# Ledger of designs, part 93: designed miniproteins, single chains

Each design is a single chain, and the fold is of that chain. pLDDT is the mean over its residues in the fold that is shown.

## One batch from the design tools (miniprotein)

Design m3413
Fold by ESMFold2-Fast:
Structure m3413 (fold): chain A 66 residues (1-66)
Amino acid sequence: MARLEKEIERLEEEALKLAEQGKYKEAAQISRLVSEARRKLREGAPEETVQQLIDEARRLLEEAKK
């Protein structure tokens, strides 16, 4: 479980960096997915569910960097 928590924290940091770069819309979208992933993890959701949210956030992050 520590691994998923670490990935969520990294995505939160990346979202903050996007906001600092003026990409507020992209930062907000990633932040929402990360918050949902953290909530699901706290509720004991399956790792697959949490990983899906993390993967979606990563995809948006990569798109925002282009």
Scores: mean pLDDT 82

Design m3414
Fold by ESMFold2-Fast:
Structure m3414 (fold): chain A 91 residues (1-91)
Amino acid sequence: DREEELERFHERLTKAGVEGYERGLGWDEAELAAVRREIAELNEEIRRLQEQLGLKPLADVEARTPAEAGFLLGVAKAVLEWLRERLRERE
């Protein structure tokens, strides 16, 4: 079911975010700056997908700490990996 797929996807995002958060706790300011740039690139792709799906954009979310940046990076990568898996199965 669509609902079951969405629930599984939501759980995957939560787990990836938590793992990213924990990893981010060890980052310094230079690493944080690099991660913020990576997150910005990933978030642009996610925003396009959210627009297509009628979801609210993440434009107002700001990573103020390395842990928050880790959380957002984890979520962004999990979303892209999940989508790539789906696309790969089609090809």
Scores: mean pLDDT 69

Design m3415
Fold by ESMFold2-Fast:
Structure m3415 (fold): chain A 93 residues (1-93)
Amino acid sequence: GPDDLVATSDKLLEILRSVGETKDVLTVDEIELYLSQYLLDNKMIDPENPSIIDLSGTLLGEIVGKDVIDGSNPEERAHMVAAIAAQMTKVEV
């Protein structure tokens, strides 16, 4: 669930570290918050069309496998979410 603790892949961890996260184990909600900050810090959102995300040349683009995502397209959004989720491993306590 959203409160589940997850460990991340090295690529996703580098993204999280770039926006100031210091923890090795996070909730999915914390990861979503830091990914939103990563998009803003790297100016990856098109100011003329904020649904367009430019992933080209980024670690997130390597994870997703696409250079551009249209967030208004439900298939492209689902692809991005699934690719990011594949970088997370649930931690059992």
Scores: mean pLDDT 78

Design m3416
Fold by ESMFold2-Fast:
Structure m3416 (fold): chain A 90 residues (1-90)
Amino acid sequence: MEEAEEYIEKAREYVEKLREGDTSAVEKAKEYLEKAADIILKEEKDEAVREQIRRHLKLQIELLEAYANGDQEKIAAIQQEHSDYLAALA
């Protein structure tokens, strides 16, 4: 669990750099998010929860790639998809 938390903090650091205009940070942010998710998924036994984690990871990675490309339309589309997913769970 501590290892997953360390990867989440590392991912957060690289997301901040990406938001500051360092597009080279996107690959490191993705790497640390994937490493954190892998650890969490290995410990989670509920398949419904695992599917939610995988879906959230996919959307986060797509959002980071859209930020790196400066694709405002794609950023808006991904944010809408995430909102629609959360609404479907309510």
Scores: mean pLDDT 76

Design m3417
Fold by ESMFold2-Fast:
Structure m3417 (fold): chain A 82 residues (1-82)
Amino acid sequence: SADQQQQINDLISRIYDLITQTRQALDNNDYDQATSNINQIDRIIDQMQQLRDQIDDPQTQQNVDSRIDTFQGIIDGLRAQN
């Protein structure tokens, strides 16, 4: 639905904002803030997974799964720096 697409887009935007904030925290050696932001990203990824399970179109589900995999790779890299 259009509402589900909007919710997914909003979650994607929130993840990108948190990634930017996490990189800034790491650059400042603020490891507590970086850890907090990474935990927030993990929760948003869980929300994306829940929305993905409500999507009836397999191609759209696969596109969401690919986005989640991309974000997981980014946060694994950020965790390695923390």
Scores: mean pLDDT 87

Design m3418
Fold by ESMFold2-Fast:
Structure m3418 (fold): chain A 55 residues (1-55)
Amino acid sequence: MEKEKEELIKKVKEAALNNKGDEAFKLMMEMLDKGLITEEEAKKLGDEIQKYKEE
């Protein structure tokens, strides 16, 4: 699970870096739905996606 979670987070960040924030958000929501991350972790990841775009 740890490696799966890390790889999916990496994909989310890569999508955000490629200006595909919507795809990044979909991946994050899918991880949450599958129980790979908590709602709190999903919120933090969402904040990080926004940082990649604006900061």
Scores: mean pLDDT 74

Design m3419
Fold by ESMFold2-Fast:
Structure m3419 (fold): chain A 96 residues (1-96)
Amino acid sequence: MTAYQLFEEAKRLFEEGRLEEALPLFEEALKLLEEELGPDHPAVAEALFQLGRVLAALGRLEEARPLYEEALAILKKSLGADHPRVREVEAALAAL
């Protein structure tokens, strides 16, 4: 599977509430995106955010927190602190 195919399938499983099945697909997508695009790319931040959301939904809040913080740092640098996507990640982090 490509990183894109893994990410889209993981999103589908997450939307269906199949959290334990979505988790490893987001982890593999994140790994491939980091290898292909580098760790500071916005696509990596998006994968970090989605992985964090799955972990939070599973009650794994301590594991979700650093992923949201890393995603937030990347998105603030790439999009600016006032971007709606940055505010969405900040809201998710505050809700942990």
Scores: mean pLDDT 86

Design m3420
Fold by ESMFold2-Fast:
Structure m3420 (fold): chain A 64 residues (1-64)
Amino acid sequence: VSEEEFERDVLRALGEMYLAIGKLDEKRGNKEGAAESYRKAADYFRQAGDVEHAEEALKKAEEL
């Protein structure tokens, strides 16, 4: 396994983590916190090359 593959896996996991944090903030009514977490998730997914999840997370942030 290359170092680049490991880095992509870590970035994807960080994206998933921030997506989960955003969902929790949204349930608590913290729209600002949710939007920030969704944008961070999108950035990590984009860095991992996961464009589809990045676009989905960005859309969630924009809809708040």
Scores: mean pLDDT 83

Design m3421
Fold by ESMFold2-Fast:
Structure m3421 (fold): chain A 59 residues (1-59)
Amino acid sequence: SLIEEAIKLAKKYGVDPVEAFEILVRHLQDILRKDPSMSAEEAREKAIKLAEEELEKLK
């Protein structure tokens, strides 16, 4: 679930789980807006990768 992925990101990057969840949801929304035909699984995987890249660069 997105909540479980947000908790993993929060633990890895030392941020609040709510902040990690908001970052994931923002990327997911952007992905789906650009390609609304994308599968939920593919969109989730891309959102996780983009959230990890964003959190890595912000340190």
Scores: mean pLDDT 84

Design m3422
Fold by ESMFold2-Fast:
Structure m3422 (fold): chain A 50 residues (1-50)
Amino acid sequence: MDPAKLRALAAAAPRLLASTKSIEERSALGGAILNAPNAAEAERLAASIE
């Protein structure tokens, strides 16, 4: 696993945990970050979490 993607997920984790989205949606977002084709896309996905 790419360390940059892991960092993006770690930065997103508090936001994912605080999110009003369902557990399934939050899990899918976390998976999308880890499966992103590059670090920039992973960071973009992390930033899109509300």
Scores: mean pLDDT 74

Design m3423
Fold by ESMFold2-Fast:
Structure m3423 (fold): chain A 96 residues (1-96)
Amino acid sequence: SVEELEAFFEEFEKKYGIDLTPEQRAELRRLLRALAERGVSFSKEDLLKTLYVIAQKMAEEGKTLREVLEELRKNPEKYPQISKELLDALYEAARE
């Protein structure tokens, strides 16, 4: 679980060229653990595409995870590549 999350973030940062702070990485790690704990399952591709948008906004705009998730939920028309079901699950997971 922890080792799988570490490998996921290493692959993710390398593949998308996103440099996250330790604090931002910890926020995303907590989000993924909460999502897994809720028993929600999504394709690796959909999850990676969604996390790319989230991580990029956190890194480039200095936004918190909560601020990014709120923006994505308020503007679904600007992010048609993001699954609404996955976004809603991430938003609920982020509350815990």
Scores: mean pLDDT 75

Design m3424
Fold by ESMFold2-Fast:
Structure m3424 (fold): chain A 73 residues (1-73)
Amino acid sequence: MSEEEEIKKEVEGLLIIAERIEDKVPELSKKVKEYAEKALKALKEGNIEEAKKYLEKAKEYAKEALKEANKLE
């Protein structure tokens, strides 16, 4: 699998997570979507390194969102 395909697959997974928890943690879910979209845009522009940086930001917000969603249960 290409590095571009791996990044795209991870972004798609993060967007699914964000949708599932949006009702519990809307602000963090929005941040996950924002950075996931920035990663896809960088990928479209051929900037793999920038796409990776945005993907890592999206992952960090997803971790925080899942942690906060678990506290609300």
Scores: mean pLDDT 82

Design m3425
Fold by ESMFold2-Fast:
Structure m3425 (fold): chain A 80 residues (1-80)
Amino acid sequence: MSADELLAKADELLEQAEKALEKGDYETAIKLAEEAIKLALEAMDLASKEGDRDKILRAIGLALRGIGIIFEAELKMKQA
């Protein structure tokens, strides 16, 4: 899979994770965000080998977005 394909898939998974978070499906939101982070990190590795700074920054942004979703979901789950 190319870096562009990995970035596109990560973005799609993050959109699904945000929708799950809005519906209160915190476990689903966490799982989707974790998968998106994995794909974003794979895209960052490929972009790094290509020397593409813009793709590296996009991958970092997607990974941080995923981390934010996990943090919010876990925090809301603890607020029983």
Scores: mean pLDDT 87

Design m3426
Fold by ESMFold2-Fast:
Formats: sequence, structure tokens, C-alpha cells
Structure m3426 (fold): chain A 71 residues (1-71)
Amino acid sequence: SSIVARAVGAILHALGALLDGDREAAAEGVAETLRELGQPEAAERVRAAILAGEPLSRVTRIVLEATDEAL
């Protein structure tokens, strides 16, 4: 469950950064967490999605799919 805890933590941090208007910080934080979980391709996809202003549902799906792959 440490992998799931990291994924949830990354989403919560990204929400905080997005509320502060710092989209770049949100994108980098989530991408770094996914890279640490061994999912560099998903990290790039999530960074691109956040920077493009994709819906939070899409961002969350990328993170959850990558978390499942890391398990």
C-alpha cells in the first residue's frame, strides 16, 4: 500500500499546486512520483496532461493506471 499512498499523496500535492495556480509545480510533482515508481512513460503523459489543462479525471486515471502497473 506504500505505492498507493505515494500516488494519493502526489494527487493531493498536485491539487494544492493547481489551487495556487502553479500548474508547472503540479505537473513536476506528479511526474517525479511516477518516475520514482518506475513509470517514466506515464510520468511524461501526466506532465503533458496537466500542462495542457486536461480534466482532473484524466490526470487521476493516468496516475491510477501507472500505480496499478507499478504493483
Scores: mean pLDDT 79

Design m3427
Fold by ESMFold2-Fast:
Structure m3427 (fold): chain A 62 residues (1-62)
Amino acid sequence: GEEKEKIQNEVAKKARELYEELGSSEELTENAQEGAIKALELLENGGSAEEALKIIEEELSK
């Protein structure tokens, strides 16, 4: 529903800001930075916050 879409958009906006900060951090491993970049691309293409978190978890497990 419309309410669910609004919540998803707000979560995506906050996640985008967080992942942008993580992707620019030189203190993180390349896997963590790559995960953050991929998560941002997913969110920009209309993916869910849960899917973005899975991408980060997958990249961190490498």
Scores: mean pLDDT 68

Design m3428
Fold by ESMFold2-Fast:
Structure m3428 (fold): chain A 78 residues (1-78)
Amino acid sequence: SAAEELLRAAVALGRALAEAMAAKPDPALEELAREADARLQEYGERLASASEAERPGVVAEALADLAAARRRLDEIVA
């Protein structure tokens, strides 16, 4: 399901952030992790109040934001 895909993407980003921070502590990684966590909380709230018809669009936005965060992570660790 779309919700399972979102959960998998969120877990994957969290693991990648944890691994990057363990390898080399960086304030930019801590900021990215805080920003990602805050955005996921906002998407969780939107999903809780969303109709069945609205839900796929919210999940698509969340997946796009997680992909952008992953690209930013890759830029920081390069």
Scores: mean pLDDT 86

Design m3429
Fold by ESMFold2-Fast:
Structure m3429 (fold): chain A 58 residues (1-58)
Amino acid sequence: MSEETRKRIEELAREALAGMPAEEVLKRLKELAKESGLPFTDVAAELSRIIARMEAAR
């Protein structure tokens, strides 16, 4: 996974934590996976990992 893709997932994680509906988060995640050529499951796992890290830092 590239550093650029990771940064985009971090941005999405911030928006999700700010109250973005799960439907919109899921839609953007699918777009990100498509653009990056990565499996959706890998991108989703990275998002979950980043959210957990951000919440632990609160």
Scores: mean pLDDT 80

Design m3430
Fold by ESMFold2-Fast:
Structure m3430 (fold): chain A 62 residues (1-62)
Amino acid sequence: SVNALIDQGQQLRDQGNQAYQNGDYKTAADLFQQSADLFRQAGDLSGAKQSQQNADKAKQQS
C-alpha cells in the first residue's frame, strides 16, 4: 500500500541519518537513495526530493 511505502521510506531515511551521524557516508547515501525511491513510488514527491538531497550530500562527503 502507499502507506507502507511511506513508512518504509521514513524508516530508511532515519537509518540514513544515523549512518550519516556515525560518519558512514557510503551507507547513508545508499539508505537515503532507497528512501527517495520508495517516496517516489508512493507519489510523495516532497519526501523523495528531501531524501535525494540527503543522498547527494552524503555522496559529496564520501
Scores: mean pLDDT 90

Design m3431
Fold by ESMFold2-Fast:
Structure m3431 (fold): chain A 78 residues (1-78)
Amino acid sequence: EDRVEIARAMVEAAERALKEGDLKLAAESVKLAARALGNEEALELAEKALEALKQGDEEKAKEYLEKGIKLVREAIRA
């Protein structure tokens, strides 16, 4: 299904961006994946990561992103 394929592509992009230190791209990618799946918890985590980045809290942003990526991966596995 298109939504699952979009979510997979976006979570893979988020994982790459996170490894490369592009936290904004990682957060935006998790947000797109969460929206594709209708996963409100992952969407909230991505939004919290973006807000943490806006406040300069890179460590908090990474924590939210790791949780969001995990939720998206679990949702895709279904």
Scores: mean pLDDT 85

Design m3432
Fold by ESMFold2-Fast:
Structure m3432 (fold): chain A 65 residues (1-65)
Amino acid sequence: MLEKYEKAVRLAMEGRLEEAVKIYPENELLRKALENKDNPAKQAALITAAALRYIALTSPYEELG
């Protein structure tokens, strides 16, 4: 499931949001981003939120390097 998240976030960041939602329709943040095509700032914020959530799920908690 995380592999689908990674691929969907990558597609969304490349401007392929419709493709991202097609491969991961259960991702609410990406679906909301697609619904906000008329608001580029909101769309970008939602895509960023999805990317940050993916990073949080794959990165160690409380790790600063």
Scores: mean pLDDT 76

Design m3433
Fold by ESMFold2-Fast:
Formats: structure tokens, sequence, C-alpha cells
Structure m3433 (fold): chain A 62 residues (1-62)
């Protein structure tokens, strides 16, 4: 457990992951289910991306 708490936060990695999520809203599910589902997927992707960025920026070691 102590080894894990020594890992520094990675804001840059979180931003890259968030950008990738934003670049592909709807993903495979959106492509198969059509535009209505794609719109919902885009909102979900933005929320997920925002959470990833916030987590990476906060990244408290304690």
Amino acid sequence: AEGAIGVAPSEETARKAAAAVRAAPGGLGGALAGPTTAAGSADTAERAAAAIEAGGAKGTPV
C-alpha cells in the first residue's frame, strides 16, 4: 500500500487520455446504435474526460 501512495500524479497523461475520449465520442457503440445514442455517448465521453483531467490535476498522494 505504501508503495502505491508514492506514485506521483500524471496530469499530462490524464489530459492525453481525456483528449482521446473527446476525439472519439460514441465510439463503437455510437457507430452501431445511430445518432441518438451517439449524442448521449458524447455527453458521457465529456463527463469521463473531465473526471480524468480533474483526477490527474488533483492527484493527491495522500
Scores: mean pLDDT 52

Design m3435
Fold by ESMFold2-Fast:
Structure m3435 (fold): chain A 64 residues (1-64)
Amino acid sequence: AAILAAIAATVAALATAASTALIKAALIAAGASAALASQIVAAILAGDTATAASLIAQILAKNQ
């Protein structure tokens, strides 16, 4: 929930590379692989929030 909320908020403000770096670091800290974190960031940059949310849900399920 917290990661998904942070991602959603960052999508609204996503005009800088720094925001994507912070999201990627947070996802890796939450247990995502570097590859999965990169996929989520790519979905966010594409404006595909549904795909980003689905990938984040997979991380949360694996870490529960």
Scores: mean pLDDT 70

Design m3436
Fold by ESMFold2-Fast:
Structure m3436 (fold): chain A 86 residues (1-86)
Amino acid sequence: MEAARLVQKGQNLYLNGDYKGARDYYEKAISLDPSLAMAWYNLGKALFELGDYKGAIEYYRKALASSSPFPAPEVRKNLQEAEKKL
């Protein structure tokens, strides 16, 4: 299965409130394509919802470091929100 399809499956689970399931699919997507900023960002969001703020911060930073085009202002906003939870 392609990395993009794994991100899509994770997003569907996230929208249904299954943050653990979403995390697992995003982790699989990243293992196939670690350059996908969207997968790193979505993994960070899932970890934030699970209360893992340190993990969320690490993966938001990874999303910002990725070469994939992604809306950096949105990532930075969520990074700041996670940092305030520490």
Scores: mean pLDDT 82

Design m3437
Fold by ESMFold2-Fast:
Structure m3437 (fold): chain A 95 residues (1-95)
Amino acid sequence: MEKKKKAIEEVNKAIDILFEASRQADLDAQVDLTLIAMQLIMVKNALEKGIYEGVKEDLEFIIKRLEELADRYPSLREQLNKAIEEVKKALEILK
């Protein structure tokens, strides 16, 4: 598979994890998770269009934001750590 397709697959996995986590979360957590999922969708759309400028920076920022949310919402920590792992895989593929 091409690097772009692999990176998109890992981003999609992270998006799916965040939406699944949001289904049982409190309203504040749902808002935070949905905003991060939307940022990942924007990254996915950029990659699909062959736009790589800023993508690595955006993924690094998303990882940091997810780590902050895992600290804020301990009940979601396992799911958020799985999402972080998928985003890190996408970032590694794009190196």
Scores: mean pLDDT 85

Design m3438
Fold by ESMFold2-Fast:
Structure m3438 (fold): chain A 67 residues (1-67)
Amino acid sequence: SELEKEILYALGVMAAALGDVDTAIRIAKELVEMGYKEEALEIVRLAMETASGEDRKKAEELYNELK
């Protein structure tokens, strides 16, 4: 639903901003399964901005898979 998408997007953005890359990636993948690819890409992009090392690489790999 639209409401479910909005809640997941908000949670994903929050996780990415807090540096919780694994949670941000999990939520982004759920949004993709629901058909919300653009929202998922925004979350992954934010995670790439906050992450470093292995976590940044995980986010970059997902971004390249989805774009």
Scores: mean pLDDT 87

Design m3439
Fold by ESMFold2-Fast:
Structure m3439 (fold): chain A 67 residues (1-67)
Amino acid sequence: LQQDVDSTYRTYQRLQSQADSLSRQARQARRDGDLDTSRQLDGQYRSLQSSAQSGLQQYNQLSNQLS
């Protein structure tokens, strides 16, 4: 159970880091006038953000079970 909690939280952190990277790249593409690339990166960012939120909810559920 503790390994599952730790694994879930690490996955959340990884997804957040990837989302932050994509967000920065999307902003740069937007500044460069590459709207197609910016839109694609924005879509990937939102997908990762949703996955990270799901992971955080799972982490909270597992963490509560340890109490």
Scores: mean pLDDT 78

Design m3440
Fold by ESMFold2-Fast:
Structure m3440 (fold): chain A 75 residues (1-75)
Amino acid sequence: MTATDVARGLEEVARGGPALEPLVELIEELKKRGFSEAEARSAIHAAVGRFAKAGRLEETSLEELLEEAVRIGRE
């Protein structure tokens, strides 16, 4: 599971589909770190965008994506 799986999860939710497992797990982890669900979703979306722009989305682990989302959400 990589940041690409989370990106696909975000696209699916945007189309009115169900959230994929990796996206749900990241949202719950960010909530444990003091973020609201809306803040968590926003931070994850921004982190995915940063790695996609850098061309690293397929090589980015869920842990690396989580760390970047936490940094963005605290800025």
Scores: mean pLDDT 78

Design m3442
Fold by ESMFold2-Fast:
Structure m3442 (fold): chain A 61 residues (1-61)
Amino acid sequence: SLLDELLSRLSPEARAMAEEILAAIRAGDYEKAQALVREFAARGASREEEDLLLQMISLAS
């Protein structure tokens, strides 16, 4: 799936964050998922990693 492909392209740290974001989406807490993405970006995530996480949210939502 596209989601699996995107996950395979993330760093180990970004994958850990992605798992937490996906858990929030599955719980129906989209606001928390968005907050987690912004928190990761604020910690100095690359633009590519942020874009991949946003793509995953789009696919999982």
Scores: mean pLDDT 74

Design m3443
Fold by ESMFold2-Fast:
Structure m3443 (fold): chain A 60 residues (1-60)
Amino acid sequence: MRVEELLRKAAESFKAGDTEAAAQYMREAARVGGLSGEEVVRLFAKYGAPTGGIVAAPVA
């Protein structure tokens, strides 16, 4: 999967209330894109996840 697709799936999972799946997709996006945890969180927010709440915790 592309990083963009993984981040979209993460955002969808988060909106569905599945924070575990959202964290899993963010970790995979970091692996595929060669991104740091902070960079993945930033992009996750850009793809429609709220910046407030849990956004940083699943990656840290």
Scores: mean pLDDT 67

Design m3444
Fold by ESMFold2-Fast:
Structure m3444 (fold): chain A 64 residues (1-64)
Amino acid sequence: SKEELIEIAESNKKMGEISYKRGDYKTAGGAYQAAGDLYLKAGKPEKAKEYYKKSKEAYEKAGL
């Protein structure tokens, strides 16, 4: 369901935030990308765009 997709997206968002705070930018980038993909599937394109941006910024900090 869309609700399950949003719950998994929120879990990935939280993982991204925790990883970013710890300086694990590569893991944060992956988690934010996963959150973006899940929000997009849930019909939330603005949320998807937000987390794709955070993913890109995290990967840039990781030197990727």
Scores: mean pLDDT 90

Design m3445
Fold by ESMFold2-Fast:
Structure m3445 (fold): chain A 93 residues (1-93)
Amino acid sequence: NARLQAEIDAAIAIIMASVVLIHGATEEDFPLVKKAAELVLANRDLIDPETARATLESVIEAIDQMIAATTDPEKVAELNALKERLRAELERL
């Protein structure tokens, strides 16, 4: 069931974002934040709008902290690209 998998992936993304937000983002969290963003973007059309909004907002907040915590310009560029994609989906809701 694709919808059930999407809801599971959204829950995983929110947990991943929450962990980063709780301890404060470091450069080592980049793979975790990237994976959370990719999970949300892959499944956005399959989850209910309230869950989608909460998940998008949490991941965007984690990305904002990660951008502030990293000095790698390639990682900053990738995070900004992910953030813009997530923000566009949030505006569509």
Scores: mean pLDDT 79

Design m3446
Fold by ESMFold2-Fast:
Structure m3446 (fold): chain A 100 residues (1-100)
Amino acid sequence: MEKVIEEMVERGREKARRLQEELGLSEKVKETMIRTVEEVGRKLLEEGVEDPEEARERLEAAIEAIEHAAKSWAKNKETIGKEAEEAVEEIKEIVDKLAE
């Protein structure tokens, strides 16, 4: 289980780095995406999830939610820097719903 979660979290970190590069996101937004994926992985380990498929599905959903949010921010490039804090809160809410 730990190995599956670690592999998926690393995939999420790489996705965040790629999205930052492709979409021109701020360093703060990239760091938030990475921390969010790490938090989901940590919660799955703490819950003692037994099914590797369930762990993969929940982390994949979190990664997809992060990608969707990042693309939404990129759509309005003029406000990317100013909306970083609002984007952080939105991602956190989405991930909290997926992790609960």
Scores: mean pLDDT 72

Design m3447
Fold by ESMFold2-Fast:
Structure m3447 (fold): chain A 70 residues (1-70)
Amino acid sequence: SHMEKQIKELETRRKELIARMDKEVEEFLANETDPEKAEIIREVADALRTMLDYFYQKEIEKLKKEEEEK
């Protein structure tokens, strides 16, 4: 169905975006010699991952609920 395709696309985008973010964070940390800056980068990355997971999960839930209400 169109909804199943949309959900799969959202799940794929979430996974790809998180993987790219994790790679970029790893590259930043590999070049960061300041432990205070490294800690901030890790904390920001963790917050961004949590936010991304939350928003993608909510979008997927909205699509599923819309199908259930039809």
Scores: mean pLDDT 82

Design m3448
Fold by ESMFold2-Fast:
Structure m3448 (fold): chain A 102 residues (1-102)
Amino acid sequence: NVDELLERIDELIERAEKIKKRAIEKNNELVADEADRLIDTLENLKKLIEEAAKNKDQETLKKIEQVIDQIEERLKFLEENIDLSNEEVAEKLRELSKKLSS
């Protein structure tokens, strides 16, 4: 469902922007930078969804849904770890990336 995926992305962008704002207020540059990268990724996914919908490419839409699920897990991690030091966030983020890629 294309409309549902687009709505989900808009909600995740808003969530990422809130995380970025809080990270800046707390001087957590790694969390702010990661949130910013996730916003860029989500904006690009909106364009890919629109193109896949025009082409009726159900396989690409399913792959995009999986990427959205991974981004949601990353945003949850950033929210839970926003008060940690930059070094601790970097270590945990590397561990999460390994789990998501395996």
Scores: mean pLDDT 81

Design m3449
Fold by ESMFold2-Fast:
Structure m3449 (fold): chain A 64 residues (1-64)
Amino acid sequence: MKPGDIAIATEDYKAKSPEELEVKKGDRLEVLEVISDRWVKAKNLKTGKEGWVPLDKLEVVEEK
């Protein structure tokens, strides 16, 4: 997974802080930054919001 990739949320994730991104299963996200082996910063293409989401909740569907 790398910046610019498009990923799909494989399950729901509820944000636990303002810096985290809420996602619903099936949402499409643009990867903005890989923070660690566990976290990415992504933009939810449906809501336009950006934030941190666990990497294990995302599956890459389009590579840049």
Scores: mean pLDDT 82

